Designed miniproteins, single chains, continued (2). Designs and how they scored, part 52

Each design is a single chain, and the fold is of that chain. pLDDT is the mean over its residues in the fold that is shown.

## One batch from the design tools (miniprotein)

Design m5783
Fold by ESMFold2-Fast:
Structure m5783 (fold): chain A 119 residues (1-119)
Amino acid sequence: MEELERAIKRAEEYSKLTDEQIQARVDALLAADPIEALTREMVESLRDAYILWEAGLEEKAEIMLKYAEIFGQAVVDAEVARLRAEGYRVTVSAPFSVEYDPELGRLVFRLPGVRFEPV
């Protein structure tokens, strides 16, 4: 119950953020903490999305899935930037995405394909 109440509150708070406020939060996490902080936010958003889907709160679950994608993409972008700074040519085939599969009761992940080669 406490976890569901927290997930509901977080989804409601996040639904009120502008794109600029979301980007500022991502930038703050990158500046204050390593990539692990963004990964933690992604995992927590996925957990909250799952809890909300199981409770039948689909609209709130979609908000948390969207945030999981934002944080997950920021991790990918940071790693791509690091590889490029190290002298690699990096190609990303698709963005990070996640969806809930109601038949399996599970989150389904689409991971971006990353190809890198030395310059």
Scores: mean pLDDT 76

Design m5784
Fold by ESMFold2-Fast:
Structure m5784 (fold): chain A 88 residues (1-88)
Amino acid sequence: EIRKRFEFKYDPNLTEEEKKQAEAFKKAYDVALEGIERGLSDEEVLELAKQAIKETLPDLPDETVERYAKQIVDGLKKLLKRLEKEKE
């Protein structure tokens, strides 16, 4: 299952900043996946991912938030396409 694959486990070597970044990415993946499952547009899914990142990492520049959100959405779409092929 996609969600279980992105389950975050704390490493004792992670800083608080790295833990916050991992939390932001996990939330962005979760909301992007829910958006795709609901049949939302690519732009709506991207906006949900941006909001999730901004809620956890409010000090990130908007350009960085957009870059991360795009990477998460693109990665999720690629993963979903791969899983679709594996179920054939």
Scores: mean pLDDT 72

Design m5785
Fold by ESMFold2-Fast:
Structure m5785 (fold): chain A 98 residues (1-98)
Amino acid sequence: MKKLEEEIKKKAKEILETEKSDTDIINAAVAEAVELLNENYSGGYEDTKEEYEKLFLELMRELYKLGIDKSVIEKVKEGLLLSERFDLAEKLEEILKE
């Protein structure tokens, strides 16, 4: 979806222009992933969980490409590990290995 990829890149850039702390960047990325999910998908959270996670990961990837500190990604990984979301934490680790 070319339009969705362009929107993700736009949202990542807007987050970096407005948010200055790791926590604020993470909160903005979560909010924008939810907004993109609601605009492109219908259904409950359980039905769209994988789509949400993919959108969030792509936003984090674009933020990292734009030059956010690796500490932002590490903080998200720590939160996911505490929530026993090992699968999603591994996908975030792959972003750091590029």
Scores: mean pLDDT 75

Design m5786
Fold by ESMFold2-Fast:
Structure m5786 (fold): chain A 79 residues (1-79)
Amino acid sequence: ATLSPEVAARFVAKFLEDNKDKSIEEILKEVKRFLDTYPIPPEERDAFLAALERELAKTSLSPEQKQAVLDFVREYLAS
């Protein structure tokens, strides 16, 4: 990977914080684009998900936005 799980999670969380006024569809599209650009290797997926959950908890995103992002990322990484 070009980014550590912790760094990748911080980048995603910061992007989401800066774009929290966008629709859920736009947010998820950009999250997908990030993950397509910086692939998370299988051995780092659990670490990335744990780090993302921690970093999202620090953001001012709504509970619905946080859950949608986490659900999307879990499904993306499982495929």
Scores: mean pLDDT 82

Design m5787
Fold by ESMFold2-Fast:
Structure m5787 (fold): chain A 64 residues (1-64)
Amino acid sequence: MEEDEKLDKMSDEEFIAYLQELGVDREAAERVLRVMKEHGLKKSTVYKVIRNGRAERAALAAAA
């Protein structure tokens, strides 16, 4: 809950850095930020989707 508020209030550069901590390349993070703004999505929502997607992909790779 407080984490979501922190994500939504952070600057675009801070959000890019946060996505890079998840292993997202800077160029991909900048593209995500652009799409997010075009569709009116919150940073917290986008961050959770990316984090969950990476976790699912890692789990599938470990199972193969």
Scores: mean pLDDT 74

Design m5788
Fold by ESMFold2-Fast:
Structure m5788 (fold): chain A 99 residues (1-99)
Amino acid sequence: LPTPTLTLSASTIKKGEILKVTVTFAAAPANDVTVTVKAINVATGEVASSASGTIAAGATSVTVNLTVTGAAGTYQVTATATDADGSVTGNSVTFTVTE
């Protein structure tokens, strides 16, 4: 699997607002790939939000919506791409949740 790259719609959101996470591959996969995106509170290590999308065979990206209703603070977004042969986790990107 190619390593996924993350792009966030914003570096700061208010509680309950939608953060759009775009997951991109440098090259189109031969088979459908499931992408699981998690927002993790940096201070606690808790997963505050999780969502999944599919990058279809021949496509290079998917956009997944995350909503964080937990504590304000700094969060990390991670993406794990999974197909029949295994999984690869991409880079992490930080964002801030405000009141």
Scores: mean pLDDT 81

Design m5789
Fold by ESMFold2-Fast:
Structure m5789 (fold): chain A 86 residues (1-86)
Amino acid sequence: SVEAFREFLEEQTKKAKEYIENSDLPEEIKELIKEAVETLVRGLELLVEAESTQPGQFSAEVQAELAELRARLAALVAEIDALLAK
């Protein structure tokens, strides 16, 4: 179910953030990775919700939000890559 899937994602997101928080990575990188995880989870939730409503028909609002999340994720990945290339 969509509800069970959201609960699963929420639990995995919390575990991922905990793992990153307890790592030896610089704080700046930890924050960027946590934000990237949140962005990915939001995008996946939005896709599942949109697909369950009307398969293959994404509203202009959903398409715009997905585009923003994609751009945000790309920017976060680029920042992480730049910091790791020391």
Scores: mean pLDDT 76

Design m5790
Fold by ESMFold2-Fast:
Structure m5790 (fold): chain A 112 residues (1-112)
Amino acid sequence: GGELGEASARALGEGAGAVPGVEARVEGNTVTLTAGPTREGGETAGGVAAGGQLSRGVTATVEGNTVTVEVAGSEEGLAGVRAIGRGLAGSSNPGSRRGGEATLAGVEAAGG
């Protein structure tokens, strides 16, 4: 991925990875989230998958408790991660909300 895609992927990985019960791995423009057996981890991973699947600039694939998100190296990829972050920030779960807020802060730093 391009620099913008990699920065956007880092923003998502850092934000979602801060949620208890979520393990995040970032490789270039790809984010892999593994949800632990917690409700908060599952709700966060599910929110990322749903937001990613509805966004043009990202591709989200779900395999069991693992969500893989590929972020386009374009403004559409940044917009997709921003949409995921907003969805999480609107969560009723405080951890998922903090993860979304952290994702949005990273997106702002990456490209506005």
Scores: mean pLDDT 81

Design m5791
Fold by ESMFold2-Fast:
Structure m5791 (fold): chain A 85 residues (1-85)
Amino acid sequence: SLEELKKELKEKSKKLPDSFQKLVDEFLEAIDNGDLESAEKTLGELVTRTSLLALSGAPPSVIKQMNEAVKLALKILYLYKEQQE
């Protein structure tokens, strides 16, 4: 399930702006390396980027896809934490 969610997030990110895709790649790398601190930091940056783009008038369809990617990243992080306990 974790590997399937990681694959889904990576595929979804390919259709998003390059700056957002870079943050998704950094998040997935942090998860792969077991770096919880970096994963949480990058997830926070994904949330911040989505909010800033929404406030700047980015298309609603793009914001929706970014929010879906953020939700997937959050699920990945929580499943990763469960596997460490």
Scores: mean pLDDT 84

Design m5792
Fold by ESMFold2-Fast:
Structure m5792 (fold): chain A 74 residues (1-74)
Amino acid sequence: MEPEKIEVELTLSYDEERNLWRLTVLLTTEEGIELASVFVAKSKEEALKLAEDWFNEVNKKGKFIYEIKEVRVL
């Protein structure tokens, strides 16, 4: 009934095969690390903007509280 806190890890990596920036959204669950979403953009800033928009939308749904643990650049 109370919203559960879920830790979110954002990982930025450059995809050399596609010449694009990839931002991976990982959730830490009891079963381990779960892939929630992947955003692809031509720049780091664009990829982060897409992830921020997604994060804001899921938080507005009120079922879970998603907390960004860290942003890693690979």
Scores: mean pLDDT 70

Design m5793
Fold by ESMFold2-Fast:
Structure m5793 (fold): chain A 68 residues (1-68)
Amino acid sequence: SELVEFIRKALEEAPNLTDEEIKKKVSEVLDKVREHYPHITDKTKELFLKMSKEQQIEALRGILAFVE
């Protein structure tokens, strides 16, 4: 799965990413997830992007578990 591979790579890179870079990766992941799950609204994306880096990394792990 392209989505699973993308999220997995983002998580592997996460320890070496800045707060801004992880936020960008979360945004990209959510855009890819929205292609398959249209119930994910702009409001949902906004809420994820307001999270801390640690919460965003946890959210990426949760999304990976959900789509895997």
Scores: mean pLDDT 80

Design m5794
Fold by ESMFold2-Fast:
Structure m5794 (fold): chain A 61 residues (1-61)
Amino acid sequence: SAEAERERLAERFKENALAGILEAGTQSEEKAREYAEEARRLVLEGRYDEAQRVGVRGILS
């Protein structure tokens, strides 16, 4: 279903954002999780570009 596809995409965005931010090592684990969860929420809302931007900002900050 479209909802199941969106949930899978949201999980992938969350995992990628978390992994990238933790690998960068510039954020606390708590802050990395906040960015990852924000990216997940944006995907669930259909805001894919914003979700991608949040992940990137988390890595770069």
Scores: mean pLDDT 81

Design m5795
Fold by ESMFold2-Fast:
Structure m5795 (fold): chain A 79 residues (1-79)
Amino acid sequence: TPLARIEEIKARMREILARLPDLSVEEQEAAMREMLAMGREAAKILLASDLSEEEKEALLREMEAILDEAGAVLAEAKA
């Protein structure tokens, strides 16, 4: 189902996020590009799904939060 695919993508993104601080800056940048690609894939699945508007908004906000956290880790590593 679309929901199950989104949850799987979120779980993988959270795993990447958890290991991110232990990576070099170059590896963190590569991981961020991977996470952005995963986010785009998830957004396409979500927008094409028949999920409620409320569910779509909630899932998009959750994914944005994961990406924001990853961006903060990368910004701190570069400072």
Scores: mean pLDDT 83

Design m5796
Fold by ESMFold2-Fast:
Structure m5796 (fold): chain A 74 residues (1-74)
Amino acid sequence: SLSDEELVEVVEETKASTELSPEEEKLLNQIIDLIRKKAPESEILRVLHELAERNPELLKKLSEIMKEKRKELL
């Protein structure tokens, strides 16, 4: 599993990888904030579902970056 710091790095790399709408950037920043404050998984999943409904390709990029990060750590 990824550490909180590594999860934040994945989200930040996702932000840097593409042009974002203000709403998409807000959702990614909310995910970073939730990870940093060790929020319940249910709160993080709620924001991820909102992101998926708004931009499924962005969530796909996030998942791909996360998979690559996990491979580097295994």
Scores: mean pLDDT 81

Design m5797
Fold by ESMFold2-Fast:
Parts: C-alpha cells; sequence; structure tokens
Structure m5797 (fold): chain A 89 residues (1-89)
C-alpha cells in the first residue's frame, strides 16, 4: 500500500503528464514515474543497498533536470517532487 507521500509524488507526476504535450518531456516523466515506483517497492522489501539507493536518486534527479530543461513551466511541480523525495530518502 502506498504511503501519503508516495501517492502525492505519483499524483504530481500524473498532473505533469496531463499538462505536457512535448513527447520528450512525456518520456522522461514516464521513466521517472516507473523509477519512483521501483524504488518504493524495493525500499518496502528492505532489499536496497546504499549503492542502489544512490543509483535511484541519481536517476530520478537526472529525469527531473531533463524535464526542467525541456519544459520550464513545470518547475514549481518539479520542486515539490524534490521536497517529497527528500522525505522518502
Amino acid sequence: MLSPIEKEILKKIDEMLEESTNPETIEHLKRMKETVKEFVEKKKAGTLTPEQETAFAIRIIGDLWNVRHLEPSLQEKLDEIVKLLTKLL
């Protein structure tokens, strides 16, 4: 079952997917959504090594930076996702 923070992150990604018409932005948002889901599942299973947690964080941050560069209008929602991700880490 998803925590309130996990649900809010996924909700914000879905809102950005609904607002974006740029195919590159959509692909980065979809990849970020799947990466967040995988991270959450592995964290709940207790199977994440510190190296794996770092790898997930780098991957998510990379997608956030790409979306910010491609579609600056999404910046405020991206900043809220960063704040929520800090609470998950």
Scores: mean pLDDT 80

Design m5798
Fold by ESMFold2-Fast:
Structure m5798 (fold): chain A 72 residues (1-72)
Amino acid sequence: MEEEAERLRKLQEEAFANDDPALIYAIMEYLVEKGLISKEDFEEFKKKYNLPEVDPETLEAARARIEAELAA
């Protein structure tokens, strides 16, 4: 749990440093799936930060990366 949180934090830092909206979306979706934030919180986050649309292929790659980093 704590190690998973640290890995997620590093991924989040990388996503913001590289201005990677797909990775930001994947991280936020992961937090919703784990019950750490609500779907409403995620929608408010999208609105607040005015995140650009991400193509489905790029988003799927980002999701796969989150799963690989956190599931191992």
Scores: mean pLDDT 73

Design m5799
Fold by ESMFold2-Fast:
Structure m5799 (fold): chain A 90 residues (1-90)
Amino acid sequence: SVEKLREGIELAKQGKYKEAFEKFREALLSTDDIEALLKEARFPRSSLLNTLAVLAHKAGEKNLTAYAVEAGFGGEEVDWEELRELLKES
């Protein structure tokens, strides 16, 4: 949900990385349209991917970290379903 995404953003700003990661996971897994969620929250795709890379790295989630970094450099289209599967496994 937008509220969980916004809560995650604020937690990340406070350096509460573990709590931020859980809120991002909840937000992204509770929506069927991540692009719409990002637009509603006014949170850029690049900011999401960069934040997830940092949070996943701190959580020890190697595969999610690698995907978030690669997606951030890989171009316009992100496979959000692949991201969601990695979040489910983390």
Scores: mean pLDDT 81

Design m5800
Fold by ESMFold2-Fast:
Structure m5800 (fold): chain A 80 residues (1-80)
Amino acid sequence: KGSEISKELSERRDKAIKEATELVDKGDVEGAIKKVGELLGSSTGSLARRFADSATTLEDKKSAIVTAIQLGMIDLTGQS
């Protein structure tokens, strides 16, 4: 059913944000990027890597990864 698919995508997004931010808080930026790719797909993972590589501090990298997840999910779900 369509509603179940939309709920699953939202749950994957929320899980990716939670697990990725927890990994960055531990200093594991590479693990965070890998987790985004595993949960949301290689395109969103690649976007997270590019955004994280553009940031200098761990806090900026965390914000960049969250932004990349949000932008990647817009592309996947058609939500703007």
Scores: mean pLDDT 77

Design m5801
Fold by ESMFold2-Fast:
Structure m5801 (fold): chain A 64 residues (1-64)
Amino acid sequence: MEAELRALIEEKLAELRRRGVPEELIEGFRQYAESLIEEAKRNNLPVESVKTALDQVLADILAG
């Protein structure tokens, strides 16, 4: 789980950098993703729920 989620996070961070998103927002996304992984580990959240949350935040960042 964690290794797969970290790989997904790195892919999303690369996407944000390619789209020219400011480093402050990229760092914010990374911190949110780390917090979400920790919450998933504590509460045994499904991987699909974590992926959905990350996709939503990515969409919000890209929308402004």
Scores: mean pLDDT 80

Design m5802
Fold by ESMFold2-Fast:
Structure m5802 (fold): chain A 73 residues (1-73)
Amino acid sequence: MKINVLISERVSEIRRRLGPFDPDARRALQYTASAALSIDDEEKVLEIFRKTEELLERGDYDGLIEYSKELLK
């Protein structure tokens, strides 16, 4: 599967299951999705989205943004 399609499907699934999101949660999710586009490893992208769901379920939006920044380094 193409990485961009995988990312799009995972974002849609998370929004459907855990939504609706406030603007901060939505921004954090989109930031993580953008970071994941820089990863050429499907398994790593799936692990990123597992961590994303965990942080969103805990309401740790700042932690999700920091995690996404580390992925871009």
Scores: mean pLDDT 75

Design m5803
Fold by ESMFold2-Fast:
Structure m5803 (fold): chain A 70 residues (1-70)
Amino acid sequence: EDAIKAVEEGLKKAEELAKTHPAYQRVADALREMLRALKEGTPDQAVREAHRAGEAINEAGEELKKELEK
């Protein structure tokens, strides 16, 4: 269950960061769905949610850069 542990740790960190940086709330939401897919879904669902989590991380990073500019 190494993948589940990694996602749980990532989710915990994203939730902590979301309290200070709202952009990380989307990351936390995506990681939560990925965790659900890993525990309760199919392998195909887990792969799709992993892709979405990666996109959310990239989007949060871009939004954070824009926020820091203002």
Scores: mean pLDDT 77

Design m5804
Fold by ESMFold2-Fast:
Structure m5804 (fold): chain A 81 residues (1-81)
Amino acid sequence: MPSQEELLEEFRARVEEVRREALREGASFDDLYQRLKQEFMETLERYEALHPDASAEERAAFAAALAKVVLEELRRYEEEL
């Protein structure tokens, strides 16, 4: 089963791809935000299903790590447009 670190790396690659696609399409910031929010929710659901024994601290840390990646990609999008 994928580890927390593997899920985070998969998430980073996926949201970077989503940002690049949005940039090519000329998508709005709000459209990109909704796309990244969907990816965030799906990854959290997958993490909880695969790691039911994770501590509250580990779950919170993972959610925070995903949120940081989303914010970094949104900032890059704003800076490129």
Scores: mean pLDDT 82

Design m5805
Fold by ESMFold2-Fast:
Structure m5805 (fold): chain A 107 residues (1-107)
Amino acid sequence: KNEEIAEKITELVGKLFPEFSEEELELLKETIEKELKEGKSVGEALRKGIVEVAKKLVEKELEKGVITEEEAEEIIKAVEESVKKALENLDLNPHPAVKEIGEIIKE
């Protein structure tokens, strides 16, 4: 089920990035679940989930006046490029959690 896939991927991401807060992981899970329900692939759903978390963090800093709108756009582009490259190179990473994510993406 889409909820089980979203939960499992979010759990694996939390193992790879223990710095992510509960709020960030919950947003990731909800975004993945929504994208899967809309018929997106697991890889695309994960990419969009990570981008949405980045957007939330960037909007929070923009509201505080710490960054400009142009800087916010540049940060989001950098995150999108980084995630795309990471997903393209999953087969090259021997970490068990990354392998499991790769298998889920391949269905």
Scores: mean pLDDT 75

Design m5806
Fold by ESMFold2-Fast:
Structure m5806 (fold): chain A 97 residues (1-97)
Amino acid sequence: SEKEEMLKAVEEFAEKYPELKDLPDKKEYPDWEKLISDPISLSKIKAMIEAGEIESVEELKDRIIVMFLNVSFYFDKESELYKIAEEMLKEFLKKFS
């Protein structure tokens, strides 16, 4: 099913990109919650799929894109986390094209 396919993909991406599994640490990045209006992580996306808040691959793509936009807004393009998020987005879009 589409739900099982989405859950498997998000779990595989969380294993491959553990830096994106949870939101940035509050002590290291205290401004994250103040600057990011729609905070999202791979763990939150998984919970949303399980709760039926993400019902299609198109909705999942939207949440993954928002997660990347949050990282790209907060972190410099030369930062490790930006590069990790960009590679994950590229791989995700290629998988679900």
Scores: mean pLDDT 87

Design m5807
Fold by ESMFold2-Fast:
Structure m5807 (fold): chain A 88 residues (1-88)
Amino acid sequence: MTKETALEEAEKIVKDKEKILEYVEELEKLAKEGKLSAEQYAALSIEYVGLKIILEEAEKAGVPEELLKEIKELIEKMEKAIEVAKKS
């Protein structure tokens, strides 16, 4: 990615952070209750991998650490939800 494209993608993710967190919290709750569907698990896993790729590319492109920190927080939240789902 160009630095400009990486910055725009990072800013978009951070802008949507609250909505993403709400969605992940809902999926984590369903996973704890043993109600998470295979489609929901697949969607969460795809988004998790996608965010990890975006983070790696953003770091390489020199995106500010403040934005990188926000993306890392989302990745950590998704990882926790996935771990709960795997144990169920």
Scores: mean pLDDT 81

Design m5808
Fold by ESMFold2-Fast:
Structure m5808 (fold): chain A 73 residues (1-73)
Amino acid sequence: MSEADQAAMRELLAEIRAALAPIYDADPNATPEAERAAARVAVEVARAALPRITDPEAQALLREAIAALEAYL
């Protein structure tokens, strides 16, 4: 991957981690509705980021992650 692709991936991962914080932090106060809402936000962030990623392998992995999250919803 190029440095630009790596920077775009780091930015995307930070955005996704922020959106998925209720799930990742195993927040005992998180409702199933809040977890699904976080997953939906993560999907939207990932979809918006696809045009910023030029590496075909990174794009394929991101598309697979989006499909997995959508299957969870």
Scores: mean pLDDT 69

Design m5809
Fold by ESMFold2-Fast:
Structure m5809 (fold): chain A 93 residues (1-93)
Amino acid sequence: MSAEDRAAEVAGAMARAAIESPAVEEADVEVRRTPDGVEVTVTVTLRSRDLRAAQEVGERLARAAREAGADEVRVEVDPEKGTVTVTAFVRDA
C-alpha cells in the first residue's frame, strides 16, 4: 500500500472520529505530500471552549490515526479558540 493510500485511510478515520464526537462542531482535513511521506492535518472546531473536551477529542483523533496506520501523531489544543489540531504522518517505505 502506498503512503498516499495509507494517508487516505488515516484522513478518513480521523474525519469519522471527529464527526462522531458530540463536542465537535466542524472538522477540516488537509493532506500534504512531503519528501519523506504524507502529512494529514485535521483541524477541529469545538462547540465550547473546554480544555477537557478538547483533550478528549484530540485523544480520540490521535487514536483513530494510529489505528489507521499513522507512523507519527501530534496533537495541539487551543482551548481559547476552541480548536484542536491533530497532525498525522505516514512515512514512505
Scores: mean pLDDT 85

Design m5810
Fold by ESMFold2-Fast:
Structure m5810 (fold): chain A 70 residues (1-70)
Amino acid sequence: MEEIKKLIDEARKKILELARQFSPEEATRFMREASLKVSEIVKEALYNNIPFEEAKKRIDEVLEELKRRL
């Protein structure tokens, strides 16, 4: 329970920090895509019992991939 809240909070912080480096249009697109992908990973951690550390790694990987595509 607490681990999921920390996971979400950390992901939001990283998304906002990364979005600041983009133009407003790119930031909006990045934030939408990142939020969707992060929600999927958080759901995997919540329902499929993957370790939260693994979920953190997947979030970081997804954010890096999205950043690279912009």
Scores: mean pLDDT 77

Design m5811
Fold by ESMFold2-Fast:
Structure m5811 (fold): chain A 98 residues (1-98)
Amino acid sequence: SPLARAREVALEALKKGYPEGAAISTAAGLGFSGNEDLARQGAYAMAQTAGGSVEAALEMARNGLKGDPEGAMEAARKTGVSDEGAEFARRAVLAAQQ
């Protein structure tokens, strides 16, 4: 499933020492699932974990929902996470599209 593939990207982020990347990957993957409630829940969880704004987290989840990996990564950067963490948003959307 798309969520299972996004979860694999999240697990890779954790193994590489980017817990914020794992939260971002999960939120982006939930967005891609087409479920607005899950996307919103993922965005709030990401904002809580990464310390960014809820608005930026929601923008990232919406870009994931649209299947836009570059937009998801750019939105993730707006939450104030590292560039390395933001890359995991792009990877999660790409994995979910498979």
Scores: mean pLDDT 65

Design m5812
Fold by ESMFold2-Fast:
Structure m5812 (fold): chain A 77 residues (1-77)
Amino acid sequence: MEIEERLKQRLLDAGYTEEEANEILSEARKLYDKMLDEAAKVLGKPKEEIEASLTDEQRRALLETAIAEVRKRKYSG
């Protein structure tokens, strides 16, 4: 997907290796999924409905937020 390709390129430009960029993106996807679950809970809607209603810009913004959180520190669950 074009969004993920662009985000990966930004990580590489920031000095991360291919392996590090792929790991960050993988963890960011997991966090993105968790963010959708929390939004579903707050809005009282199914996660699938929220995901389907998102624009490409909104998906990118959520993924960028997830990447920023992963880059900060590993969170303790």
Scores: mean pLDDT 75

Design m5813
Fold by ESMFold2-Fast:
Structure m5813 (fold): chain A 92 residues (1-92)
Amino acid sequence: ETRTLRYEAEMDVEAEEGKKKTVTFSGAVPVPAGWTGELRARAEAVSEKEVKVSDWTPGERLANGTVRATATVEVEPDDKSVRLTLEATLTK
């Protein structure tokens, strides 16, 4: 049995003219007993004309039975928002 869970969040961002701002997203998902969990994260910086997308970053297994993933994207002054995606695949 395989289950895929997807979480998305979007937030407004502002960067100063001539400077880049880094936004880091981190999310964690508990893995039920008897299941294997894989997690991946990505971040997208959204302007009026383009979307800058990070690669999918694989998650890490934590001692408490949780998987955690982190994605980072650079934001420029013309970017308006960052969209954060966390995708968990649970397998039994």
Scores: mean pLDDT 71

Design m5814
Fold by ESMFold2-Fast:
Structure m5814 (fold): chain A 110 residues (1-110)
Amino acid sequence: SKEDIGRSLLLLASIQAGLIGSSYLLKTEDPKDPKVREFLLKVAEKNIALIDEIKKLVPDLQPQLDKLKATYEKFKEAVKNNAKKEELLKLIDEAIELVTQMEKQLIAKA
């Protein structure tokens, strides 16, 4: 429905804000700081929950949402394994691209 599209766009915007914020922290803070990494994991977990909510609202986007969720799971594993900043930023950029593509698709249906 139009209401489900509107709700999904708001949830995607929240995910995008979390991704941009995570990118900013990795560029401005010490990416090896345990407090920074704990916060990144907290943001990732919250955004994964939002992906699961969007899947219920717009089932047609399930393949793209599954790919976004898989990218976030890789990001969580990379953070836990103390991956380099460049690897973490690459995963964030991939996730931002996926969110942007889904937003464009939903806006076209609105």
Scores: mean pLDDT 89

Design m5815
Fold by ESMFold2-Fast:
Structure m5815 (fold): chain A 88 residues (1-88)
Amino acid sequence: MEELLENAKILRDSFEEGAKKAREQGRPELAELYERAVKLIDELIKSNDFEKIKKLMEELQKAASDPNLTVEELVRRFVEALEKLLKE
């Protein structure tokens, strides 16, 4: 469980870095998606709901395995999945 929580924190930091790079590249919509994902991941970590964290990591793994997804589409789907998990 500590490993799962640590992986979620690593993911959060990766999206925070993604937001910075998107801003540097002149992509404010993508930066906003990354920033939204970071906030939702922080809420999920704060909940200590390890089942939801596990589902989140599985969703990301599936999305990342699709070679036809753009980075923006991947982040958008991930935000939608996070919002759904937090409502449950």
Scores: mean pLDDT 77

Design m5816
Fold by ESMFold2-Fast:
Structure m5816 (fold): chain A 99 residues (1-99)
Amino acid sequence: MFLIEILYKEDSPEIDEIEKLVKEVFPNARIVRRKVDDSELPSDVKYAIVFFDENFNLVGEILIYKDGTYEVFTRYPNPKIDELKKKLMEKFGLKEKKL
C-alpha cells in the first residue's frame, strides 16, 4: 500500500482516530486527509478511506456511513485492509451495511 486518502465532509476528532488506526496497520503508507462535499461522496457517507498501490491503481475503499454502517470494496483480497476494517468496527461500533 503506497497512498491512503481519508475523505471527510466535516472536521471531527474521529478523523484523528481513523488516521491513527491507518498508521498502525499501514506504517509505511503516505496518508492524506482531504475535505470533500456531496459532489465527491454520497450524502449518506461520513468518511471514505481510499487505498492506492505504488502505481496509483485503486486497490480498495472503506466507506463509513452516517448511520454507523460500513462497506468494504477491494480489487483483490487484502488482509491488511481487513485488519483495518476490524479495528474501525471495534473503535466506532460499526456494523456491515445491509443490501
Scores: mean pLDDT 84

